# Designs tried in a protein design run: designed miniproteins, single chains, continued (4). Part 7

Each design is a single chain, and the fold is of that chain. pLDDT is the mean over its residues in the fold that is shown.

## One batch from the design tools (miniprotein)

Design m12209
Fold by ESMFold2-Fast:
Structure m12209 (fold): chain A 102 residues (1-102)
Amino acid sequence: SQEQYRELSILHATTTVTLSEAWFQAQLDGDQARAARVAQGQRLAREIFKILDDALDRGTVSQEDYDRILALLDEMRAMFADDPYLQAVVDKIRAFLEKLKA
């Protein structure tokens, strides 16, 4: 729906900003390990949002899409295990996915 496209657009923009800010902060702090994890998270997020865009264009999330996104979210959650601020990004994407599957 138009509302789902709007929600996805806002989620994508918010995720992009949050991860970019975290990467920049890690650079300022000299935390190269965190910077690397955030960069990997940005790559996973791009793949997730591509799958979500394609799913909205079809009007449904297939089981294969759902399973793929969950696997990518699990990878992102593991990379952000010790970072509650970045874990919130994973939680928001998961919540949106569950709304689409319902």
Scores: mean pLDDT 88

Design m12210
Fold by ESMFold2-Fast:
Structure m12210 (fold): chain A 90 residues (1-90)
Amino acid sequence: MEEERRKRLERLREVFQEIAKELITKYNFSANEVGYILAKAAEELGLKELADYFKRTDDVPEPEETPQLKKAYDYVVSRLKEELARLEKE
């Protein structure tokens, strides 16, 4: 039970890293913006361990809400929901 849970978290961490890399390299988001998006998306999906991992600093201001940032957030949430559904079948 715990081993399966740990494997799922490891796979999700890998997916989050792939998304982070895409947001930085393709969309030119800063590390702060990416961290904010990933932490917020993880919280929305109930992934506490991953949300805590991306909330690494107590004192980072929230990035400016731009239309691009909102689109990226929606994309990340959608992508993570698809990956969670896939992993739940496994």
Scores: mean pLDDT 71

Design m12211
Fold by ESMFold2-Fast:
Structure m12211 (fold): chain A 85 residues (1-85)
Amino acid sequence: SAAEKAKAHAARAQEAAKSGDLKEAVRHAKEAADHALKAIEAGDAAEAADAIHTILQLANDNPDNEELHKIVEEASERATEIDEK
């Protein structure tokens, strides 16, 4: 499911960041966000929220990484748009 893919990519983003591979962390964080938004649209908001919170924490742990912050901001904005419809 989209929620399962979001969780898997969020976990891989954390693993990549832990290893110092911020480029791969950003790639997986973006995939996690994209799949989480699809899961929210499908009605799996609770599981998708866990993935979004994981990448938000990753961005907070890497304050100088503008790409991670952009991914989180865009995901939060789009999640709000889905919830308002």
Scores: mean pLDDT 80

Design m12212
Fold by ESMFold2-Fast:
Structure m12212 (fold): chain A 63 residues (1-63)
Amino acid sequence: DAQVRDAARALSQRFGVPFSTVYAQLQNTIAAWSKGFKMPISDGIISLATLVVEIDLEAESRR
């Protein structure tokens, strides 16, 4: 949705990673959590997934 796309765009611009790559990571993280907990996708889950992907991208940039 729009919130996930906006988060992916912000991270893509910040880390210089293609939007499609960041969007895929966010979608995969959200889908895994939604499926695991059998809960609807919420702003909280999207926000937390965004933080996790941000941490992963920062860690990769330090390699």
Scores: mean pLDDT 75

Design m12213
Fold by ESMFold2-Fast:
Structure m12213 (fold): chain A 90 residues (1-90)
Amino acid sequence: MDRILGLKDVGDFLYELGKKLFEKGKKGDGPSKYKAAIKAFDGAYSHYTEAAQAALEAGPQFKKLADELLKLADESKKMKEEARELLKKS
């Protein structure tokens, strides 16, 4: 449990960092902020998917937690792709 929650906490931190960097990029701080946001969202995706896999391996009672973690991973991936598209235009 502690490992899964620790991975989720790091993912949550990186996702919020990515959102802040993405908004700074949109407000004119330039392509460096989009690059940083991409890294942060990619890190969030990695930690959420690892947490989800650990939850699935822990047993069927953790399936709901794994499903929630995979949704957070998908959201992180979507935000990363949005940041990539804005970086291409900058």
Scores: mean pLDDT 86

Design m12214
Fold by ESMFold2-Fast:
Structure m12214 (fold): chain A 84 residues (1-84)
Amino acid sequence: MAVGTAVFENVTPEQARKMAEAAKKEGNAIYAGAVVLADGRAFISIVTDGGPEEAMKAVEAAIKAAREASNGKARLLDSRVTEL
């Protein structure tokens, strides 16, 4: 198992939902959830049954979805993958 996390700016709640859906469908995540703060920062948490490489693919799918849904306005601030 591995966990991926990512922090974005300039993401709406609807865009954050699309990011979580992309991570689950395209990245084969068991779990993907996103929270948008009042200041416009979005936090995504992704859990994969596989190793860090699968968590990284799920994070990459979320990043792609964020950029596409936001017309390039979404900005990645930080991302991390941890093996469990």
Scores: mean pLDDT 81

Design m12215
Fold by ESMFold2-Fast:
Structure m12215 (fold): chain A 69 residues (1-69)
Amino acid sequence: IPVYSEKASSLELAEAIRKAIPSASFGFVSENHLLAILPEDANVEEARKQIEEIAKSLGGEVGEYKRYR
């Protein structure tokens, strides 16, 4: 799940998301662009909503996501 913010760093986004979803892993695309990676069995819809709320609170948004199986 891609997460982008102009105001928050990738590290700040990762820390906020990890507090809500401790099982998430992260790929750092740029200083303000993060890829959040969920376990295969995670509730992706619920996790996406949590990530969207966190991103909005940090002045960001969630982009398009890909499922890898």
Scores: mean pLDDT 72

Design m12216
Fold by ESMFold2-Fast:
Structure m12216 (fold): chain A 83 residues (1-83)
Amino acid sequence: MPQTGLRLVLEVEPGQMESVVEQVRKVLASTPGVLEYSVHGEGDTVTVTAVTADRTAAEEARRAVGSVPGVKAVRSVELRSLG
């Protein structure tokens, strides 16, 4: 299976930016099949980019990140085959 690129833009509850960024990093580090990731918070948004082993791992990472307390909404989701 080709590797899958994942990009998420998250809207964060006011005052929860630091905790959301920390929890998103922990979730991605603990998700099987996440090979590389980057998490950037600015204003009220968090941008997540990740390279995963396959589409299933990308979908699991997306689901896990979306379940982090303090995430108000997911503004965009992009899954891209890298193969």
Scores: mean pLDDT 83

Design m12217
Fold by ESMFold2-Fast:
Structure m12217 (fold): chain A 71 residues (1-71)
Amino acid sequence: EADADAAALEAFLREADKETRIRMLQSGIEAAKDVPEARALYEKGLEAVQNGDFETAARLAAEAVRVHHAA
């Protein structure tokens, strides 16, 4: 289920180190290359991590999972 997968990713990212967050978001960008809306959300999440906004990054990644599942 998209919501369950999104919640699991958000919870995981909240406890992850910065390098793991970057790798997961980059992986999400690659996985969502054919779904522009989901890819854009992962890209915004990566920018949030680079700016130190880890909570926003986790939420954006979760939204990207939901959008990708809906496509």
Scores: mean pLDDT 81

Design m12218
Fold by ESMFold2-Fast:
Structure m12218 (fold): chain A 86 residues (1-86)
Amino acid sequence: MMTDEQMKLFEQSSSGLSESDHNALVKVAKYGKEKGIEKEAMTSMNYLLFPSGEPALNKLKDKNPKKTEEALKKAEEFLKEEKEKS
């Protein structure tokens, strides 16, 4: 079983998610790695899945607004695609 810290990270990335949300998360993670924007991609996905993600997203928007906007749009696209497959 996961520790409390691992559970918190998992809740922000996969725990309690539907299969479609989990599949979208995997696609977002892969996209972020390929584009060198892993932090922006994962933070955007966390914001879309959990309300507590907003402060982290706002900090990235201040540092890298264009990359953060691109990552957020891609995360929304992947979530929509996987939901339509369900």
Scores: mean pLDDT 72

Design m12219
Fold by ESMFold2-Fast:
Structure m12219 (fold): chain A 78 residues (1-78)
Amino acid sequence: SVEEALEAAGSEISVEDVVELAEKAAKEKDRSRSAALEAAALLLASLLSEEQRKEAAEKLLKSKDPLVREVGEIILKG
């Protein structure tokens, strides 16, 4: 099914990929590029399992950067 295919594709995406994109977004000086990286982090998080999304959110919420924590809060809300 389409759902099974999306789950299989999502299995190649890790919690670390989401964390890395959120951290890159926070460090990006160009506002448009920062917004694109934040959107990419949120999109990848949506492809993770519920357990992996919770792990990603917990890691992001431990960041000292307010943008990284904001991404974590958005992921936690679903």
Scores: mean pLDDT 79

Design m12220
Fold by ESMFold2-Fast:
Structure m12220 (fold): chain A 82 residues (1-82)
Amino acid sequence: GIEDLKNAIANLKKALKLLKDGDKDGAIKEIEQAIENLKKYGLPEAAAQEILSNLKKELESNKDGAIKSLEMLIETLEELLK
């Protein structure tokens, strides 16, 4: 439901803060929680796995790219609340 979407956004915002603070492992944990909340909201398993895989790949190779991707994902999801 809508609360699952709100919880996912909160998890992604926490992941963004942790990533900016240099806590990559904490950021990954929060991203995984966000994806689980997005699945509860109605995101298909295949789409959820693709988003998670792509974000994990960026986190390993490009921190600035991962930050940008997280910011864009948060903005996209917040538009769904309007």
Scores: mean pLDDT 87

Design m12221
Fold by ESMFold2-Fast:
Structure m12221 (fold): chain A 66 residues (1-66)
Amino acid sequence: LSAAAKALIAATPALIATSKALKGKVPASVVDAAILLATAQLADNPSMSAAATVALITALAAALAA
């Protein structure tokens, strides 16, 4: 398995936990940590990294605002 794929799989539980919290409220520290981790994992692909980070931030911000 590629390092990126392995890292993404490892990050999945954290993303799920964040998604669960997103329903009610999301701690800023959790959001920041999740985004940082996701960005680092996708650093080998700048385009994918940028797109994924923007999507995650947008989704989290929208849910928090709701």
Scores: mean pLDDT 58

Design m12222
Fold by ESMFold2-Fast:
Structure m12222 (fold): chain A 77 residues (1-77)
Amino acid sequence: MIVLEVDASEDTREVAEAVADATGLAMIVNGASREEAERVRDELLGLVREGASTKEVAERGVEALNEAGIEAEVRFV
């Protein structure tokens, strides 16, 4: 199981972009293809560009990990 720990008080574009990058890396490390990982990262970065919160990006990232067969959850601290 992967746990993404996100500080819920740090809702900045930089933190949301870091969550997108971390999700893509987690996919690669857990056996997803580079193409699949890059596709998911680009989707999440698209959400950041559209003004999505860090929470929304993290929740979508966890959903994408689970869709790829990687057991993941998000924890807001």
Scores: mean pLDDT 79

Design m12223
Fold by ESMFold2-Fast:
Structure m12223 (fold): chain A 74 residues (1-74)
Amino acid sequence: SMEEKIKETLEKVKKLIEEKAKEYKWSEQEVNGALKFAEILSKSMISEWGHSEETVLEIVESALNWEHKYKLES
């Protein structure tokens, strides 16, 4: 079902953010912000725009990698 697909994708997105946050030593505020934004984005991408789980994960990972890169350059 669509609900199951969203749930599975959100679990993978949360794990990805938690792993990257631990690796990058993000603050609790940064982690909470990323989780809230990614949850909203992932739900819309799947339920409204019909994107695959793979596409959602690729976009989230790219955003997290660029966010970290810009923090290192600042």
Scores: mean pLDDT 80

Design m12224
Fold by ESMFold2-Fast:
Structure m12224 (fold): chain A 95 residues (1-95)
Amino acid sequence: MMSVDERIENSIEILDRDIELLKRQIDYFKKSKDPNKDYLVKKLEDALEKLQKIRQQLLDILNDTSLSDEEKESKLDKLELEYGDVLRDLLSTLM
């Protein structure tokens, strides 16, 4: 079983990939002739802001030496749920 710190590090790596993908999608839509581009860009920028906030909170948990592994696990679980909610909302917007 992966340690809690390893799980947090893995979540940050996944978030970094998704943040980079969102930045590319935002640039793509800003340059597109899509009649809905302003709406799509706004939705992607809102998702990007939320993912960047989750990433910072994961870093804060990883670097907090006062937290037990159980406390880190509880906080990680909540952030993983928030991350999943952001992705589901984004996918429903793009589909």
Scores: mean pLDDT 85

Design m12225
Fold by ESMFold2-Fast:
Structure m12225 (fold): chain A 80 residues (1-80)
Amino acid sequence: SPEAIKEMLIQFRIIAVEGEIFVLERNSSKLTPEQQQKLKEVKDLVKQAKDYLKKGDLEKAEELVEKAEELAQEISKSLS
């Protein structure tokens, strides 16, 4: 179904963000306190997205994943 495809795409996006979190955590010593706080927010957004995905709320899950992606990219762009 179209919903099953959307769910799978959201799951792939979550995996990609978790990969970015892994890289950022390995470079945590290079992050400012503000960036460390944003990284915690990214992790919380991913956790919430997974919960909404499990409940079948694809619209809310997608919204939370997009916000997590934006914040993770913001942190990554500030690293040299």
Scores: mean pLDDT 88

Design m12226
Fold by ESMFold2-Fast:
Structure m12226 (fold): chain A 84 residues (1-84)
Amino acid sequence: MKSELAAKSVAYRILIVGAELDGNKEAVVEAYIGLAETEIQLGEPERALEWAKKALDLAQKYGLPESVIERAKKVIEKAEEALK
């Protein structure tokens, strides 16, 4: 199912651009979280960590709900565990 995960990664990258153009800050962060989780599944934990950290930084900058911040932190933890 590598092709499905690769397509999902591309879809999240497109969603990020669309959400940024729409000014939907929550959708931007949600898309970065989804991209990071997909990169972990693709065996790319270094890229996943980069995207997850960006999601956390943006969630904090935008003042998003604690539930979104917690989800970003969980993905960071998963990516860091995958790097060990």
Scores: mean pLDDT 83

Design m12227
Fold by ESMFold2-Fast:
Structure m12227 (fold): chain A 68 residues (1-68)
Amino acid sequence: SDAELDEAMVRFGRRKVELEDAIVARTGRPPSGAEVQRITDDVLAEMAAEGLPQDVIDQVRAWERLGS
């Protein structure tokens, strides 16, 4: 449903920012494009492992590619 996708997008964004902020805190620099891509892949893998449907994961990935 649209509500499930919206919730997944909010969860994805929150987790992505958390991991990007952790890099800044550790390194004193912004994340590189490669690190951002790795974070995206890792967060989507975490969400899939926690039981989110693959179609929702695929939609979050597609949405992220359009918005970034």
Scores: mean pLDDT 83

Design m12228
Fold by ESMFold2-Fast:
Structure m12228 (fold): chain A 85 residues (1-85)
Amino acid sequence: MLVNSSDENSHLVGLFEDFLRGLRVRISEVTDPEKRRKLEELVKELEELIDKAREAIRNGDNKKAQEYIEKAREVLRKALDVVSS
C-alpha cells in the first residue's frame, strides 16, 4: 500500500514538470521558427494536461488523473520528437 495509483500519479506529474522545465530551456535554443512554434504549442498542451492531472489527484479521482497523465505522456513524446528532429 506504500505505492498506490495516487502515489504513482503524483510521481509521474513531478517527472512531467521536470521534463517541461527542460523543454522550456530547449525551446529557448531553437532557432527554427516553425519548430519553435510547434514546441510552444506542445508545451502549452502539456502544461494544461499536467494541471488537470494535479487537480484530479487532489480531488481523489485517480482514474481521471491517469487519463490526463497518459495524454501528457503522448504530448511529451511528440515534443521530444520535434526537439530531436
Scores: mean pLDDT 78

Design m12229
Fold by ESMFold2-Fast:
Structure m12229 (fold): chain A 90 residues (1-90)
Amino acid sequence: MAALLRRQLTVLEQYIDIIKKNEKISDALLKSIENTMEQAIELVGRLDEEAGRRLAELREQFLKAKKENDVEKIRKIVEEVAALLRELLE
């Protein structure tokens, strides 16, 4: 379990770095972020119902930011997801 969550965290941190280095987020990257968040929700929800609920709320915020094409909001949401996964690994 911890190894799978660490892999998800590493992937999310890589996405954050890509977003910071680029002015635009590609549709392919947005789909990759969404898929990674869905996998994280499934893994976390089985271990911690409250954390799973928080991740689901962050996913809803991500979908709204994606529709708005707000790169800065997307980055902040992905950073919040990564922070939550980091807390769970402590």
Scores: mean pLDDT 82

Design m12230
Fold by ESMFold2-Fast:
Structure m12230 (fold): chain A 57 residues (1-57)
Amino acid sequence: ALEEALARVEATDWPSEGARAFARREVEEAYAAGASLEELLTVIDRAHALAQALAAS
C-alpha cells in the first residue's frame, strides 16, 4: 500500500520538487493514520491538483 502510493508520487508530473516532497509527506502521514491505498491515491490526486493550481497562479 505505502510503497505503491509512493511509486505513484514518483511517477506523477509535479510542477516542483517541493510539491513532490509535500505529496510524499501527505501520503506518509495518511498511511500512519490508517488510510487505505484508495485513500492514499486520493491524497495524491488532491495534492497534484493543488500543486498545479498554485503553479498556474
Scores: mean pLDDT 83

Design m12231
Fold by ESMFold2-Fast:
Structure m12231 (fold): chain A 85 residues (1-85)
Amino acid sequence: AAAEARARALALAEAHRAEVERAEPALEAELTALMDRLAAAVRAGDRAAAEAALDAMIALLGKHLPADLVAALEAVARAELDALL
């Protein structure tokens, strides 16, 4: 369930806090732009554009964060997207 996926993602983020803190300043601007694209796609009801924006976000996170944390974040994001579209 989405709540369980969020709990998993939070636990992994806590376990990897040092990596998250180091990555955050470098990621903030790029993630904000991708989140804006995702939000626009969701508002338009464009599933293909929303999935493309999400894929780009996951690829960006994968360059900076541990693979297990990225997988947990992807699970949360995909579940949220399915609930919205």
Scores: mean pLDDT 78

Design m12232
Fold by ESMFold2-Fast:
Parts: C-alpha cells; structure tokens; sequence
Structure m12232 (fold): chain A 68 residues (1-68)
C-alpha cells in the first residue's frame, strides 16, 4: 500500500531524528509527542488503529532507549 509505505518512511525518519538528536530529555519527549500528533492527524483516517499503535510504540521505544 502506498499509504503504508509513506507512513513507514515517516516513522523511519522520526526514529533517525530521535537517535541523532542532541536535545534534552524534555525537548526530545516534546518533539516526539509533536511528531506522533502529526502522524495521527495525517494517517489516522487512512490506516488501521493497530498500524498507528505500532508506529507509536516504535517511536516511544526509541525515545526510551535514547534517554536511558
């Protein structure tokens, strides 16, 4: 699906940004939250809730690993 391929590219770009950021833990969390809201707004009507939940899980896990 072109929509799923586009979502995966956004998720990969967000993960790379988180991994390579020099942001404080607070700023990193705020940035990730903003990116998650963007994904929900852009893709929420186009993909299943399970697909968005998996994207959220991957991004939140990456943040947790970065600030550990």
Amino acid sequence: SPVLEQLERYVDAIIDHIRNSDLSDEDLRETAEGMLRYLEGRFGSQVSPEVLEEARRRIEETVAEKIA
Scores: mean pLDDT 87

Design m12233
Fold by ESMFold2-Fast:
Structure m12233 (fold): chain A 99 residues (1-99)
Amino acid sequence: SEFEKQKAEVEAQLEKELKELIKILESKKSSSKKASKENQEIIEEGVEEAKKVATPKVQELLEEVLELLKEIDLSKEEAEGIAKAFKAMAKALTSLRLP
């Protein structure tokens, strides 16, 4: 159906965008600094909300993004912004699953 095609296109676009994000994050990760435990927990909450509504392939990419974000010395404001973005992604994906 039209709806299933649109859903598949959105999921394919998300896979592309997450793969590009992974490349960017790999270039930014630090061998000497990591996000604080508090900031890691903020990011993890946002990513986990997105994972709950994502396809298995997107879930694997989100887990890779989460691990890379933990290796970056992010501020609290940056961590909160990232978490908000993933929570927005979760809402968008949930809307695509409603009949």
Scores: mean pLDDT 78

Design m12234
Fold by ESMFold2-Fast:
Structure m12234 (fold): chain A 111 residues (1-111)
Amino acid sequence: VEEVLRRIEESYEETLERLERSSEEGDVEGILRSFREFVERVLRLLREAGASEEDLRRFRLEAEIAEGVVLLVIGVGKVAGLSDKEVAELAAREAKKELERLVELAKEILA
């Protein structure tokens, strides 16, 4: 459990760095890719730690909702006529908030 939590925290920090880079580059697709890769990595780690099927389904559902919110922010920004860099900055900000919530959920599942 402690090792799995450390790996999740390390993956989270790595993902935050990737989100910051994609934001600076105006790479909206990079933000979504980094978010999705983090979710898949955490799901794998939770499964390896022996999380129940119900807990894995809960995490997946919350992650899908979180991705939906990030996609909504991207869509609204584009419709509003924001630049790729501005959209990427908004998407990265929302992704960071959603990832923090998913990390807390993963900690609850492992408790």
Scores: mean pLDDT 89

Design m12235
Fold by ESMFold2-Fast:
Structure m12235 (fold): chain A 79 residues (1-79)
Amino acid sequence: SSEEERRRLLELGRRALEEAIASLSPRNRRAVEAAIEAGGLLRADYEAVARRLGVSVSTVRNAVREALELIDRLQDAAL
């Protein structure tokens, strides 16, 4: 059913996000967690996150990209 498929995809996404965050360096983990708090990995204002953390916008972008690449690999491996 569509509801079962939706639950499976949400669970895979949640697990991938948790594993990706756990795999990051402390610096990149902080940037990723701050982006999630600011509206999500793809929706956050990276400039505002960078200002709050005292890092460059490139640092935030690189951390988010690394997390997204890990999520993609973890989801692909699970499917």
Scores: mean pLDDT 81

Design m12236
Fold by ESMFold2-Fast:
Structure m12236 (fold): chain A 94 residues (1-94)
Amino acid sequence: MVDKALALLEEALKEENIEEMIALTNVALGLLERSTPTPEQRERAIELLERLREKLEKIAEELSKSENPKDRQLAKVLEELVERIDELIERLRE
């Protein structure tokens, strides 16, 4: 499951569609939360999660400035994913 989660994180990093990026991220986080990665897999997961966190935070910031209520709703979803990623990174570092 960990290798699949890492592949999904790589896909999310390359994805330009926000809804699809959210879907890929949710599946990847769910798989990582249910797994026990090796030290090498943990290091790789943290690296990918930190990159994804940065990407999602940047998108959330831009969407939060939009006058469109749907964009502001997506910004909140992305902010929640960033918080979930931060929580998972801390867990993986323990």
Scores: mean pLDDT 87

Design m12237
Fold by ESMFold2-Fast:
Structure m12237 (fold): chain A 61 residues (1-61)
Amino acid sequence: MEALDKVSDEDIEEATGRVAESLGGDPEKAREIVRKEIEEGKSHIEAVKKGIEYAREEAEK
């Protein structure tokens, strides 16, 4: 997805946090997860996937 490569890391963090909040997860924790994945060299797609997986697990509790 070439569109995600043009979005800033900060915009990806913010967008994932908002999705996490909508799913019943902690938006701040989701942003931290995304930032960590990006810092470890993951793509924006992989970072977002990890943050959303966290939010889904929180929503199922």
Scores: mean pLDDT 75

Design m12238
Fold by ESMFold2-Fast:
Structure m12238 (fold): chain A 78 residues (1-78)
Amino acid sequence: MAEELRERVATSPPVPVSEIRKKLKELVELAKEVGVEESAIEEIERDVEELIKQGRTAEAEVGLEAAIEALRKELEKK
């Protein structure tokens, strides 16, 4: 139970919440440039905050980096 949860957390390198929030801001700025709807941006912000609250910061970082790269590629196609 708690031991398994600790081991799962220990297998994920700790990522500072400040880094996650910096990446979220970058994502929001890129999404606005691409023309992503404000409601979709709000959903992404909510999902990231939920991951932070759950201590899933490494997962949040990976997801944010992938989304940022996808948005950069969409801007490049314009």
Scores: mean pLDDT 73

Design m12239
Fold by ESMFold2-Fast:
Formats: C-alpha cells, sequence, structure tokens
Structure m12239 (fold): chain A 126 residues (1-126)
C-alpha cells in the first residue's frame, strides 16, 4: 500500500515528466519526491507487466542522470532514491514471483538488469 499524491501519476512516463519538471523548477526535496514516485511506478511496472520493466528502469536511470547533471547539488538525494529503488525492485520481483512462480526467471532477470543499471547510474552521478 503506497499512494502518490498527484506528482507522478500511475505511469513511468508521467512520473518521469514530473521529475524532470521538478529538476528544472523545484527544490531538492520536490525533485527527490518526484524521483521516489518514479521509482515506485517502475517497481509497479515489474509487478504488473514484467516485459515492460527494462524500459521503465531505463527511463528512470535517464531521468535520475538528467536531474543530477542539471543540479549537481541534488546528487546525494538522487543517489538515495536510486538505492531505495533497488530495494523496491527486489520487493516487486519477490511479489511477482509469489503470484507467478512459472515466470520467476523473467522477474529475476528484469530485477537483475534494473539493479545493475541503477547501480551504474549511481556511480556515474558520484
Amino acid sequence: MVRFDGIGGSSPESAAGAARLMAEHGSVEETAGALRALARAVANTLYDDVEKAPKAVELFAETALYAARRHPEIAPAVIEVLEEAIRLLDEAAERYTKANPEKAEEANKAKEYGVELLRKTAEEIR
């Protein structure tokens, strides 16, 4: 049970758009909040449609890099959100596997790809 109060919407694309706007015009806290909403949208994508999860994670990584490069002062907050997103992907993969045991390999593959990409993104931001 996670709710989003308006900022990210339900889709990764909508949440990424909101995060980009906050990176351009918002505070550190607003940008971090928008990126957390995006992280949860990505985790939800893995749970709802595992085939779409890699593209959602790629969009999240690109959005996080954009935010950190536009405002280097927010880099620590962005890294924190990337670490939170890795934990959310682990939980989403576990939940998906429990509901769909026959697709455990697909869920774990999407999770491993996402975790590696987000870890690499955090290294690029440092």
Scores: mean pLDDT 81

Design m12240
Fold by ESMFold2-Fast:
Structure m12240 (fold): chain A 67 residues (1-67)
Amino acid sequence: NEKAEKAAEAARKAAEEGSGAGAATGWYDVSLNSGTEEGKEKALEAALAGAAGADPREVAEQAYEAA
């Protein structure tokens, strides 16, 4: 949980700084470290949809490359 929360905060911060790759990687890390099925599903959806203002396809692709 703590690890997943830190990853989510990092993803949000990266998105605010204009880093789609950082946001995607952070959300993907949340999906891997979340202890709940809902958390994993939401994190994967966030990685797919991208951070606010980011293209969802590009964000998801970068997340897969980073993993």
Scores: mean pLDDT 59

Design m12241
Fold by ESMFold2-Fast:
Structure m12241 (fold): chain A 92 residues (1-92)
Amino acid sequence: PLVEQLRRLAEEYRKLAEEYKKKADEFISQANKVLDEARKRAAQATPEEAQRILQEAYDKVTELIKKANEYKVKASEFEELADRLQALADYL
């Protein structure tokens, strides 16, 4: 019973890690899209408007990258917990 509970918990943490990795990848994809669209808009804008567009895009990208990194850190933490729980189950 204890071994089965530890293995189940390990699998739940591995699933959480994969979900958090997916969310991190989504934030990176959003950041890339923001930069691409901003570059296209800036190319057709006046110099003053282009500077504003790019600054807003860089601010948004910075925030998205921070979120991606937070989710990556959490994913790594969940994987470490899963590994520890699996090791304990294998030892018992």
Scores: mean pLDDT 89

Design m12242
Fold by ESMFold2-Fast:
Structure m12242 (fold): chain A 106 residues (1-106)
Amino acid sequence: MSASERTLLEALRDMARGAGASEEQIEELVEAAGRVLEEHRAREGAPPDSYSMLDALTWVFRRLVEEAERLGLSEEVVELLRDMLENGVDVVNPVSGNVVHYQFEQ
């Protein structure tokens, strides 16, 4: 796993936690996202380096929803991803306590 991929998966954990996911659901999402990133890198390379973190996360979340059945994602996790993509997510900075709202492009 690359350093960039680790950072993206850490951001995914924080966003899923902000959306109210359980730790079990967060691990399910991270494992599925890791598989999607590995499969993409093997065929087409990593997401473009020009992608912002938010753009890369949007790409991963959309692919997780589209391929949810193949990836073995639970219906609850798929519903959480759809809600995040449609309505955005509030992430609490653990150091400052500030809440940041992230809205994903459709």
Scores: mean pLDDT 73

